# Designs tried in a protein design run: designed miniproteins, single chains, continued (3). Part 54

Each design is a single chain, and the fold is of that chain. pLDDT is the mean over its residues in the fold that is shown.

## One batch from the design tools (miniprotein)

Design m9854
Fold by ESMFold2-Fast:
Structure m9854 (fold): chain A 95 residues (1-95)
Amino acid sequence: MGNGLLFTHYVAPEEVKTLRDKVSNAVNNYTNHVNNGDNVGSSNSLYDLSDSLDRLSDLMFKVGDFTGSRSVYDAAQDLKKQSDELRRQADNLKK
C-alpha cells in the first residue's frame, strides 16, 4: 500500500467518500433485509451496491489510464464483474 491512494484523493476525494459510504450502507441494508426474509429490500440493496461498484470501477479505469497501472485496470475489471453479478442476483430475488 503506497502512493496510489493519495492520487485517488487528488482526483475525486468527495466522490470516493460518497461511493464508500453508499457501499457500506448497502451492505448493511442487504444483510438486514436477508435476515428479515425481505426479498424486495434485498434486491433493492443489491442494485444500490451494483451501481456504486460500477461507478467506482469507472473511476478506477480513469486512474489506470492516467497512471498506466495494470493492477488498477485489473481491479477495475473485477469491480465491473462484481457489479454485473450483483445485478443478476438482484433480478433473481425479484422473481
Scores: mean pLDDT 72

Design m9855
Fold by ESMFold2-Fast:
Structure m9855 (fold): chain A 99 residues (1-99)
Amino acid sequence: SEEIVELVEKFLELALNSTDEQVVRAVAKAIDEVGLEHLRPVLVQLAKGNSPYAKSAKELFEKLRKEVGPERLAQDLVALYGEEKTLKFLKIMVEELEK
């Protein structure tokens, strides 16, 4: 979906221009509201700086932008969670980071 790609691009731009604490809070809120509880342990590790994927949430999204890109990331999110949950997840994170 073109709308999902645009939301991924917007989220990545906002996340990289926010503090790590703001990014962690936005992701935590989206996990709570969409029910993606399996992602919570990864988010906690990112917040503590001991994740095997990245040293911070911002570093993870920087890597995802550079190595995967927004179109492929959008496709992967839809494949994992479905279109409805992906849209809701991205919209919540974008709205939280725009505050």
Scores: mean pLDDT 87

Design m9856
Fold by ESMFold2-Fast:
Structure m9856 (fold): chain A 68 residues (1-68)
Amino acid sequence: ADYDALETILKSLPPASRANWAEFIVKESPQQDHLNIINLLKQLVEEETNEANKQKLKDLIQKLKKEL
């Protein structure tokens, strides 16, 4: 429900840690919030300049879409 705070927290983390934090938040979040989390992760992918970190975020999005 508080996606602005979630975005702020994820952006404050080192890029390599963002995917791990996002995975944790998804695990704790209700199923109905997963679409909003996917949209937030897509924004993080567009802003990410490091290919390894971008790939981790893309992998998490793909996993979430498969479970949706």
Scores: mean pLDDT 71

Design m9857
Fold by ESMFold2-Fast:
Structure m9857 (fold): chain A 73 residues (1-73)
Amino acid sequence: VTAEDMRRALEAARLAKKLGVDPIEAARQVLSRAHGPEVADRIVEALKRGEIPEDLVTPEAIPYARELLEVIR
């Protein structure tokens, strides 16, 4: 998962939170469109545990993944 994919997931999660809908599901939908549901679910489950899935994302994506983690907390 690239920095651009993670940035898009972060933007979707932020918008979802602002609209009062589930930010986790919003991020999952964006990631699923880019990488399929299995990869999206693995990333989302790691974030739900408070973990950054460094094995599934590029180093450049890590800052966006950390921000996404804060949004979904």
Scores: mean pLDDT 82

Design m9858
Fold by ESMFold2-Fast:
Structure m9858 (fold): chain A 60 residues (1-60)
Amino acid sequence: SMMEEMRQVLAEFAEAYKNGDLKTAKKYVDRGTELARQMGDESWLAEMDNLREILAKKEA
């Protein structure tokens, strides 16, 4: 299901972020954003935007 795929995306994001691999973490945010669009879920789109901002602040 799309929800199970989203959970995997979030788990992969968390692992990449924990390891300091911000490029890989961004890749999973991009994948999560695409899934959120396919689900038509604005709450998930907002969550992906929040994760993207967290990555941007970490790079600053």
Scores: mean pLDDT 84

Design m9859
Fold by ESMFold2-Fast:
Structure m9859 (fold): chain A 81 residues (1-81)
Amino acid sequence: MKLSPEEAELLLRLFEHERRQAIEWARKNVPEEVAEEFERFLEELLRELRRLVDEGKLTTADVQRIGREMREKWEEVEKLA
């Protein structure tokens, strides 16, 4: 299902907030190289999300996929803490 522009913007802001929290956690708990890689990964996911929002193509499936990719990567990084 395609998200409304308002829903898409709200989700983008929520993702940006969660990204900041994740990066702050990583910088405190894992080696710098791991934290930097995680930050770059999250920036790429955010860039993809922004592109989908801008193109008006963001669907609930995209949100679920991006959220899963972020969670799975965070779990990988947590194992290195």
Scores: mean pLDDT 81

Design m9860
Fold by ESMFold2-Fast:
Structure m9860 (fold): chain A 65 residues (1-65)
Amino acid sequence: STEEKIEKLARAMAENPNASLAEIARIAGLSGEEIHALLSDPEKAKQISELYYKLRPEELERKLA
């Protein structure tokens, strides 16, 4: 489902902060096309961002500093 893909992408990004998009795709088990589709949709991109900062609240604080 789309929700599962959003969670997989957000977790892969949160757990691998220095990884490239290609590495994140491999870790999340998503294709580059699936990642592009998720990030190209503003609603889905927002959901990914919200989940990322729930998993990495220190990164949100660093961004706001």
Scores: mean pLDDT 78

Design m9861
Fold by ESMFold2-Fast:
Structure m9861 (fold): chain A 70 residues (1-70)
Amino acid sequence: MREEIAALTAQIRALLDESTAISLEQRKAYLAGDEEAYKKYRDKLFEINKQLSAARARLDALIAELQAAR
């Protein structure tokens, strides 16, 4: 439990950091009119958001299990 929560928390942090970096690059590409770079970063951001949603759902489930165990 604790190790899984720590691992998921670390994964979420890493995904958020990566999402922030890619979002900045996507914005730069959009402003520069670089459509190929924009699409590349958009697709990467989409995959990161999927992973983030899954990790958050698992973390919430583990916390709920911990709170239910007395």
Scores: mean pLDDT 83

Design m9862
Fold by ESMFold2-Fast:
Structure m9862 (fold): chain A 82 residues (1-82)
Amino acid sequence: SELLKKQAQKLIGLIEAIKNNDEEAVRKYVKEMVKLSNPEAKIDDEVIKLVKESLLTIAQRIYELDPSPEAKKALEKAQELK
């Protein structure tokens, strides 16, 4: 799925932003990921915290639904971070 590949690419960007302590990039990627699934979603600090705590679960779900190279890379990066 093209949507799931985009989600995986955004997740990879989010993980790299976390590794670099780039808070602006973290907020950007969380917003982009959540809005791909729900364009009307309000992105506050609680949502950002929840996404950061759920990186591995999100990566696993994307990989199960569409085992693309992007999804595999996102899963591997999430496993290294956690």
Scores: mean pLDDT 84

Design m9863
Fold by ESMFold2-Fast:
Structure m9863 (fold): chain A 62 residues (1-62)
Amino acid sequence: GQLSPEAQKALDEMAARLEAAGFVVDPEKFTATDPATGIVMEIGDAMAALESGLPLVDEALA
């Protein structure tokens, strides 16, 4: 399927951000694998999980 340039850019930015956090992104399946748990989730769900955890990284561990 063909993605719009806007959608492709958004996907690339999400994938880069997830990979920087250690996730393994599969762009053909629109999924990301959590390196800590091995759980495969949709890129949107992975982004929500990453964004939910983002404030905690400023506090190191806890």
Scores: mean pLDDT 70

Design m9864
Fold by ESMFold2-Fast:
Structure m9864 (fold): chain A 85 residues (1-85)
Amino acid sequence: SLSQKHIDLGKKYLKQGNLVKSGNHFFLSGLHHMQSSPPQWLLSSKSFRQSSKLFDKVGNKKKSLDSDIQSGVSQLVSGVNNVTG
């Protein structure tokens, strides 16, 4: 899947010490999990959380916060869908 390709690239760039490219690929993985059919909200949340940690390490507080918010929103949506579905 596209989400798995981005996870693999994120891991590759992490091993190379390229935290920015790694963070971008984990963020894209989160988006693709969210856009899957059905949406994979918990996997999306995990990918966004990993992206947030990587951007925090490079001092990009805005991208770290944006990724952390997306992780929290994905986790909340997963909980709401389990209650209302």
Scores: mean pLDDT 82

Design m9865
Fold by ESMFold2-Fast:
Structure m9865 (fold): chain A 108 residues (1-108)
Amino acid sequence: KPSITQQIRDRLNQIIDLTSKALQLIQQGDFQGAIDYLQKVKSLAEEVKSVFKEQGNETLAKSMDQIVSLTQQAIKLVQQGDAKSARRYVTLVGAGATSMLLLLRMQE
């Protein structure tokens, strides 16, 4: 039980780190590098969603699905060269992962 929570926390921390790196790359004009990190963020968010679904926690699974959707939108905006809007969505992804970590702390 604690080890599953730790795995979720580790993945959420990875999402936060990768979103920060993606923001830096967007600022530098490295859109391909940003897309590569955002695709990894999407995969990590889908993994966390799957864990919550397996646990029967539909509310947290839906919250993670929203993070996946925001990440998909960020990728599309980077692909379109809309750096300003992309940065906003990447920031929302990082905020969402941070909020999820806070919720997990409150459930202990």
Scores: mean pLDDT 88

Design m9866
Fold by ESMFold2-Fast:
Structure m9866 (fold): chain A 74 residues (1-74)
Amino acid sequence: SSSLQQEIDELEERLQTASPEERAELLYRLGLAYERAGDLRSAILYYQLLLKEFPDSPYAEEARRRLAALVARL
């Protein structure tokens, strides 16, 4: 939907100026938003970036689980 695309655009805009503390959450939210949009390749990219940059963040375990499920679908 256009509202989902707007959310993605706003999250990507915020990511450009995000602090390190905000970056992990924004990467996770982008992964979720792209997953909801059915763009599995973009969802995988954002989950991989989260795990590379912030492997110990509170979002890491859920991102690993989601990434594994998405990769299995490709």
Scores: mean pLDDT 87

Design m9867
Fold by ESMFold2-Fast:
Structure m9867 (fold): chain A 94 residues (1-94)
Amino acid sequence: HMSIEDIEKEIENVKKQILELAEKRKPIVDTLMKYEKLSKEAIETGDQEKFDEAMKLIDELLAKQPEGDKLHAEINALSDRYDKLMKELEEKKK
């Protein structure tokens, strides 16, 4: 049987894993946000250099899509595990 302390340790471990995976995914998210900003500015100003930079960022995002999808799937699986552990903790605290 898992004690309350064992469940709390597992929750902390899952949180740490989610944070580490989120940090690995952050460069992809940052690139997407930069693309959205540059794309908007290029449309508003007609700046060809900003269009060219935005197109380069699309290529980078496409190249990293398999890695980004894998990280997202792993984060989602850990989030599901976190929710299950939180429910088990609530049941044992009664």
Scores: mean pLDDT 85

Design m9868
Fold by ESMFold2-Fast:
Structure m9868 (fold): chain A 72 residues (1-72)
Amino acid sequence: MEKLIKLAKEVAEETNKKMKEKGIDASVSVVKNEQGRPLIELKAASEEDAKKANEIAMEIGDKKVKELKEEL
């Protein structure tokens, strides 16, 4: 559980950095659901920014999951 929360935070941090670099008016944050599982919450100024942010988050998430599997 804690490792998944840390992974989600790393994804959120890298996604936020990429969005700032590209001038996308959006942010992602990590929240916990009722079971204590990490969820990524996306907030964007527009639908276009939300789509771009989601694409970046998915790319970073995929990279982090692959890195985690390689470390095992």
Scores: mean pLDDT 76

Design m9869
Fold by ESMFold2-Fast:
Structure m9869 (fold): chain A 71 residues (1-71)
Amino acid sequence: MWQENVEKNVRLGLALQNGDIREIAEVYGIKLSDEQIEQIRSGDPEALEKFEKEVGKLITDAYQRILAAQR
């Protein structure tokens, strides 16, 4: 239980740092098409809203914060 949460957090952290939307979705058991991933990466509000509903606002917010910090 505790170790599973740590492993997921580490995997999420690496995926967020690399901007790997596919890996983030995979951690939550979600399958995204290449088109959906591109829409999320481009900052499409509708695609981000849908992704947020699947993985949660905290993960989507963390992704946006890391992208902003890398610029």
Scores: mean pLDDT 72

Design m9870
Fold by ESMFold2-Fast:
Structure m9870 (fold): chain A 91 residues (1-91)
Amino acid sequence: SEEDIKVVKEGVERLVKLAREGASREELARVADELAKEAEKKGLKNAANAFRAIAAALRGDWQTLHREVSKIDPELRPVLAEGLQRLVDLL
């Protein structure tokens, strides 16, 4: 949904800001876990799955990353990919 896309973009901006401020991969993964939990409480399943994918990628958990990505709408996949690329470029 548009709300899922908006929430993922806002969460990525928060993670990017923290990464620029020197946050570690594990600190960023914990924030992504918190963002997933918040999205889930709001019923935003695609956003929650995207944040769990980000946390998995930051931890090098490729099996969880693949599983979570498979659950999200195709429209959200480019947004997730751009967010992950931005974070990786800072780490």
Scores: mean pLDDT 88

Design m9871
Fold by ESMFold2-Fast:
Structure m9871 (fold): chain A 81 residues (1-81)
Amino acid sequence: AEAEELARRAREAKLALAYVIRLSREDPAEYAAIRARFAAADEEERAALVRELAARARAAGLTDEDADALLEELRRESEAL
């Protein structure tokens, strides 16, 4: 049960991160707003924000596979500098 919850939270965090990466490219104003929310948030508020962003990612049609592809692209871009 706890292992399944941990896996779910890991998937939500991955989707949230991929969604934020897309926002940084497609909607810089919303990205800045999300960054400000994270900077002002405590631990509980950050957990809630991650769940909110994961839900927004799924509502936008982002799959786990799409999230993996976006994170892999970011990793390659980071290596290219």
Scores: mean pLDDT 79

Design m9872
Fold by ESMFold2-Fast:
Structure m9872 (fold): chain A 69 residues (1-69)
Amino acid sequence: MDSTTLRAAAHELRELKAEGKLTGEDVIHAVESLLKAGAISEEQAEELIELARKGDIDGAIELLERLAA
């Protein structure tokens, strides 16, 4: 799957964060959708979900952006 899908997901999460609406559940849901679409591996999904559950929302978004590059 192309980097455009990953970049779009990261962009949406950054916009939600800027609006003060972003939760860890939003990040987890986005990651699950990307995994189901085949855009990321199971290992990448687990790392992203772990960051979100720790409250490291910025780290999760940064990892998505790195995967999109």
Scores: mean pLDDT 81

Design m9873
Fold by ESMFold2-Fast:
Structure m9873 (fold): chain A 85 residues (1-85)
Amino acid sequence: KKEEIIKEIKETLEKALEEAKKNNDKDLIAQLELAKLLVEEKFEEAFELFYKISTEKNSLSDISEEEARKKLEEAYEKLLKELEE
């Protein structure tokens, strides 16, 4: 049931996005939006968003692309693990 699992993952990501917005964690919001695009298999949009985030971070803050990618991977893996439990 791949479609059902993907739907559950998207719902979990939306809940995480709401919490991130409540905490005004813009970096986490961007990472969760990227994870949602990846789960939806919108790879072109995901890569464009990642590139845009990287470009904006170079202008606004000195946050490395490696850190952004690591947070994205950790958030995505954590959500997947929670859904399997």
Scores: mean pLDDT 67

Design m9874
Fold by ESMFold2-Fast:
Structure m9874 (fold): chain A 79 residues (1-79)
Amino acid sequence: MEAEKEKAKEEIASLAAAGAEYPELAEKYLEEARKVADEGIKTLLSSKDKEEGKKLADELRDFEDHYIALAREAVEKRL
């Protein structure tokens, strides 16, 4: 479970950074970051340990919201 969360966090951060670096493709990269987060959250919520899975899913959602907001702010400042 933690390995899935960490993998999703790394992919989200990488996609958000790519969106900020390539503003012309930013919307596509940010949508992919959201898809990675959604799949990670689904995997964590489907775990046999429901309380631990929910805690990790909440952490991943907060990470997603934070990094997507930072990437959007960076793109808006460059447009």
Scores: mean pLDDT 78

Design m9875
Fold by ESMFold2-Fast:
Structure m9875 (fold): chain A 86 residues (1-86)
Amino acid sequence: MEQEIEDLKRLLESALKNLEKAKAETDPFDADVYRAIAIISLSVALQTAKRLNHPAAPLIEKALDAVSAGNYDEAIKLVKEAIETL
């Protein structure tokens, strides 16, 4: 479980960094690349959190929904909250 929590934290920190980059990026191609990396990291993090029955799971799921809606502020907030549960 300790290694899975460290992996989960790493994935969420990667997602957070890439969401902040996607929000700040003015080039649409680079923004889409950062968004794609964030979605991949969040998806893997969600699978891990669900397997561990971790409280972060519903926060990560809502963050993925927020990213899909283009709401980066909400996604960043939810990812930060998920990290705080670790």
Scores: mean pLDDT 85

Design m9876
Fold by ESMFold2-Fast:
Structure m9876 (fold): chain A 83 residues (1-83)
Amino acid sequence: MKKISDEEKKKAREIAEKVWRQGKTIEDVAKEGLKHGRRVAIIAMALYLAKKLGLDVDEILKSIKTLEDASNILHELLQKFLK
């Protein structure tokens, strides 16, 4: 699996912050992220949920090295958010 680039991480963070500031939902993060590809969408959703849950977004972003890391983090954060 390809390592996630710093450019993909930067774009994902920009999308998550934009949607957060607009008061929109995780679904809106997914729609905006998918315009930049599946990898950016998954990372953006994970960062958005981390922010919603009051977690350190920078620490979450540092832990994401691969798409699998981002997907696993998204699943964990989504479970906490939906509870």
Scores: mean pLDDT 82

Design m9877
Fold by ESMFold2-Fast:
Structure m9877 (fold): chain A 66 residues (1-66)
Amino acid sequence: MREEIAEAAKAGDVERVRELLHQAVADGYSVDEIVELGATALRASAPEHVPELLKVLREAIDEASA
């Protein structure tokens, strides 16, 4: 999961990062684990993708917190 998210973020594939975070929520990952996965994506991504990745991460955190 973490390595797949890092690879997707490096490629600028924001939609793939969204799918992987959604899958992690569906698999029962905790809010703390989702935050760590999101941090991995943000560190691996190009600056132009950061705003959309922050939105994707917030949506995943909200789902995991429900």
Scores: mean pLDDT 83

Design m9878
Fold by ESMFold2-Fast:
Order: structure tokens, then sequence, then C-alpha cells
Structure m9878 (fold): chain A 65 residues (1-65)
């Protein structure tokens, strides 16, 4: 839902992702594409392990309701 998407974006940015990368990751997460969300976060400045963890959280948060 909208609240989940807002929380997911905030968490990605708190982890160090740019606002653009966080927006892209949330969009991919809402589509269920965890790998695309992870790649967007890596492009936004996160390392692979952090991006994987954050992408999983975004996907779950964006699709939960």
Amino acid sequence: GAAGAATAKAEAMKAGASEEAANRAVEYGQLGDKEAAREALIEGGLDEETAERVAEGITKASQSV
C-alpha cells in the first residue's frame, strides 16, 4: 500500500541510497522484482549485501496489505 511504499523509500534512503535509487527500488519492489530493486540500490551507492537486505525489506513492505 501507499504507507508501505513510503516506509520502504525512507528505509532505502536511510541505508544510504539516493532518492532516485530509492524511488526505483520501491517501484520494482511493488512489481515483485526483488532483483531489479537490488540492482537499483547498488547503482544508488549500496554494496551488494546491503542492497540485497534492503531490497528484500522493500519488496515485503511494498506488497504487504
Scores: mean pLDDT 76

Design m9879
Fold by ESMFold2-Fast:
Structure m9879 (fold): chain A 77 residues (1-77)
Amino acid sequence: MSLEELMKLTVNEFDDYMINEVGEETYKKLKEKAGIPTSTTDDSMTYGDIRRMGDKDYVIPRVYKVLENYKKTGSVD
């Protein structure tokens, strides 16, 4: 799926797509590399971090850039 097609998804639909493409653990690493806050273990999460996690225009392009690098290198470095 292209970036323009992914931008038509909600954040929840994008999460489902990514888990199907790379798996849950790899997707978590891609989000971390893209600088997207994760909600599962960070008690210091700010209001701004919560807003960014729900913002598809913030999340999808950043994760897509890291995903393209991952597809080329096989690594989330």
Scores: mean pLDDT 72

Design m9880
Fold by ESMFold2-Fast:
Structure m9880 (fold): chain A 100 residues (1-100)
Amino acid sequence: MKELREKMIKLVEEFKEKFKEILPENEEGYKLLDELIEKLSDPNITLEEAKKALSEFRLKLINLIETDEKVSEEQKKKLYEALKEFEEKFTEIEEEWEES
């Protein structure tokens, strides 16, 4: 399972870079991403805990994007597109983990 956990971490890091390109000064968003990476870095994490961590991250990130008046509608659209791609790829890793 180490390889699947490492794939998840890499995917979050790739999403963080896209997030920085869209919102270069959003420290709260970076904190949420770093918290997710920290949770996924636990060598004892279960698939259920990884799924829960992603769900909690998604909820917090959407709330942040929707409540921050500094985030433009164009930035929101780009972030939701990036988040959808991220979630689709994360789900592929979850499916691979369930088959293991």
Scores: mean pLDDT 83

Design m9881
Fold by ESMFold2-Fast:
Structure m9881 (fold): chain A 73 residues (1-73)
Amino acid sequence: SARRAEVQRRLEELEKELKEYAEKYKAGEMTEEEARAKTIELQRRAIDLLRSVETDPEVLADLAAAEARIAAL
């Protein structure tokens, strides 16, 4: 599916962005609070992307649980 391929590409872009923020944090270029906020933002984007192509109710429930855990942070 072209849509699933696009979602996979977007997830790879988010993974690269997460790695770039991790490197900035290790270099002392961002605070722990800033790194945490960026990680939460990227995780929410990943959940939205996965939810957009998922049809399995069990996986959708897992994504909803992940979103609830992020909201509790």
Scores: mean pLDDT 84

Design m9882
Fold by ESMFold2-Fast:
Structure m9882 (fold): chain A 119 residues (1-119)
Amino acid sequence: MLEEVKELLEKAREALKEGIENNKIEEGLKEAEKLLLEAHKKVKTKEEQELLLETLAEMQVEIVLYLYERGELSREEALELLDRLRAGVETALKRGLLSEEQAARLLALIDEARARIEA
């Protein structure tokens, strides 16, 4: 059900944010991964697939920024990961796996993250 998928994805985002804020990223990632896996098992519609992909992309941006700020990723590694994520979003849009509005939001988020790393 769309509502169940939305709830699981929101909980996954909260788990990641709590891990980042409390410097417990390993615990946050583990809980987020569990919730994302449960959401993936419940995905049945195009709308649910689009929501899952958008959530995964947004969370990947947050993880890259966090690991860069911690010094676990070099500037070059962080930018390469964001460029790969950008290519993935553009491919998903071309394949109809994301709406134009979702892709535009994700590309803007990636570009903002890239600019922050390059500053």
Scores: mean pLDDT 85

Design m9883
Fold by ESMFold2-Fast:
Structure m9883 (fold): chain A 73 residues (1-73)
Amino acid sequence: MIKLSPEEVERLRKGAEDAIKKAREAYKNGDKQTASVYLAAAGIYAMALELAGETELAKRIRDEINKVAKEME
């Protein structure tokens, strides 16, 4: 597994949360394409966290991504 410092883990978590927030804002503004790009970015952050052994945090981020994706349907 990739070994990350606690500070690097926190940056990835914040990056994922920021991406999810931007996805919601883009969708609210009618930009579904930009919203999808931000959800994909959040997914990349979740994958990096999972590879670092932060499996519970990665799961929470993926659950939030799935919730937003359902709201976009």
Scores: mean pLDDT 83

Design m9884
Fold by ESMFold2-Fast:
Structure m9884 (fold): chain A 56 residues (1-56)
Amino acid sequence: MPPASPETFQRAVDRGVELLRAGASPAEVGRALADEFDLSAEDVREAVAEAERRVA
């Protein structure tokens, strides 16, 4: 099954990067993205991982 739209996924990743830079933990970022965006648990996990890769 294809992931959420590329636009939604990219916005979630960008938001995750902002939250990580503000001092949120990956677990807190995952909860925030799940609440804010209409994403599956799998897509949330991928967005958090991608945000972590961009901050590193």
Scores: mean pLDDT 79

Design m9885
Fold by ESMFold2-Fast:
Structure m9885 (fold): chain A 65 residues (1-65)
Amino acid sequence: SDFDQLIDRARDLIDQLRDQFSDEEYQMLLYGLDKIREAYRNNEDVDKWKKAVQSLIAKMEAQLS
């Protein structure tokens, strides 16, 4: 699904920026993505979570440019 692709892109960017995060920050980001994925599967505020992941992706991509 489009949402799974967004989550996969966010995970890829987190891995590319891995050295910019502490171990705690890295685990929190992974946990956050898992919680967002759960909310999406439960049809809880899907537009809100999709927008949140898109925003995170845009911010991380800006750091790589």
Scores: mean pLDDT 81

Design m9886
Fold by ESMFold2-Fast:
Structure m9886 (fold): chain A 80 residues (1-80)
Amino acid sequence: MERVEELVKRADELYEKAKEAAKQGNIDTVEKYAQEIERILDEVERLRREGKISDETARKVLSYLSSKLDEVRALINKAK
């Protein structure tokens, strides 16, 4: 389960970096961080399909990460 915990940690780090980039008006950088968070969601889905994590764990993690991604996307929308 350490791999899933590291993915969540990385997403949290990207989320914080996205907030800082948004404060600086660097929307291209915020969009890049959003894409990296999307890749993390894709990796969690792959782990679920490969049977490396339970469906319950995948649902909880994906819900959490999707919420973070939505907030990053909201930062992009506020700047346009």
Scores: mean pLDDT 82

Design m9887
Fold by ESMFold2-Fast:
Structure m9887 (fold): chain A 90 residues (1-90)
Amino acid sequence: SLEEEKERAAREAREVVQDLKKYKNIDPKKTEEAVKRGAEALARLYKLNQELGFDPELAKASSEAAGAMREYNPELFVKYREEALKKLEE
């Protein structure tokens, strides 16, 4: 269901915050993979919010994940977000 997809994307966004904290000074490859996964999860949440409407808990998770990714590397986050949004429109 769309609600299950929304919950999965929110969980992935929360996991990205933890991965960035864990890996940002230890493993650049895992950190970059976390940013890519997080950007993809946020793109899915954005699309799903068009269907399901506003959820304050998911909005908080999205904001926290986006903030963490921008703090690490704003250009990389924007790049992966745009790629994910483009792929969702195909």
Scores: mean pLDDT 78

Design m9888
Fold by ESMFold2-Fast:
Structure m9888 (fold): chain A 67 residues (1-67)
Amino acid sequence: RLEEVKRDIEREYERARAAGMTVDEIEHRLFEVLRRYVAEHPDASLKEIFEAARYAQELVDEARAAQ
């Protein structure tokens, strides 16, 4: 579900920030969550995938602004 993958992205973001990771490392980890979701859910709609990608990018942009 879109809500579940967005929650997984958010949890990974919180872990990465708590670990002091760089923006590039955070970006890699968040998009890795999305890549795994797409691989495991080949029936997921493009709309849901784009929405999850947009959310991941928003968090990356927040991390960049915080540096």
Scores: mean pLDDT 81

Design m9889
Fold by ESMFold2-Fast:
Structure m9889 (fold): chain A 77 residues (1-77)
Amino acid sequence: RYVATVEGDPRLQPIADALARALEAGADIKDFTFETNGLKVTVKVELDEEGNPVVTIEAYDAETGEFVGKATVKPAP
């Protein structure tokens, strides 16, 4: 099981949830950046101590460039 935790802009919740489901399905996710719904989103992937992927998501307002939120997707304890 993967858990998505969002701090900031609620537009990050569906993005974090989608990534959590993709990881549960065995998707091989790499670092990437994209724009959606007025956000510039940067995704970083690292492996934890057990070799499971941990995803950090940072979002910026696409118009102003201001930081609006962060999300983390990691294995449930």
Scores: mean pLDDT 81

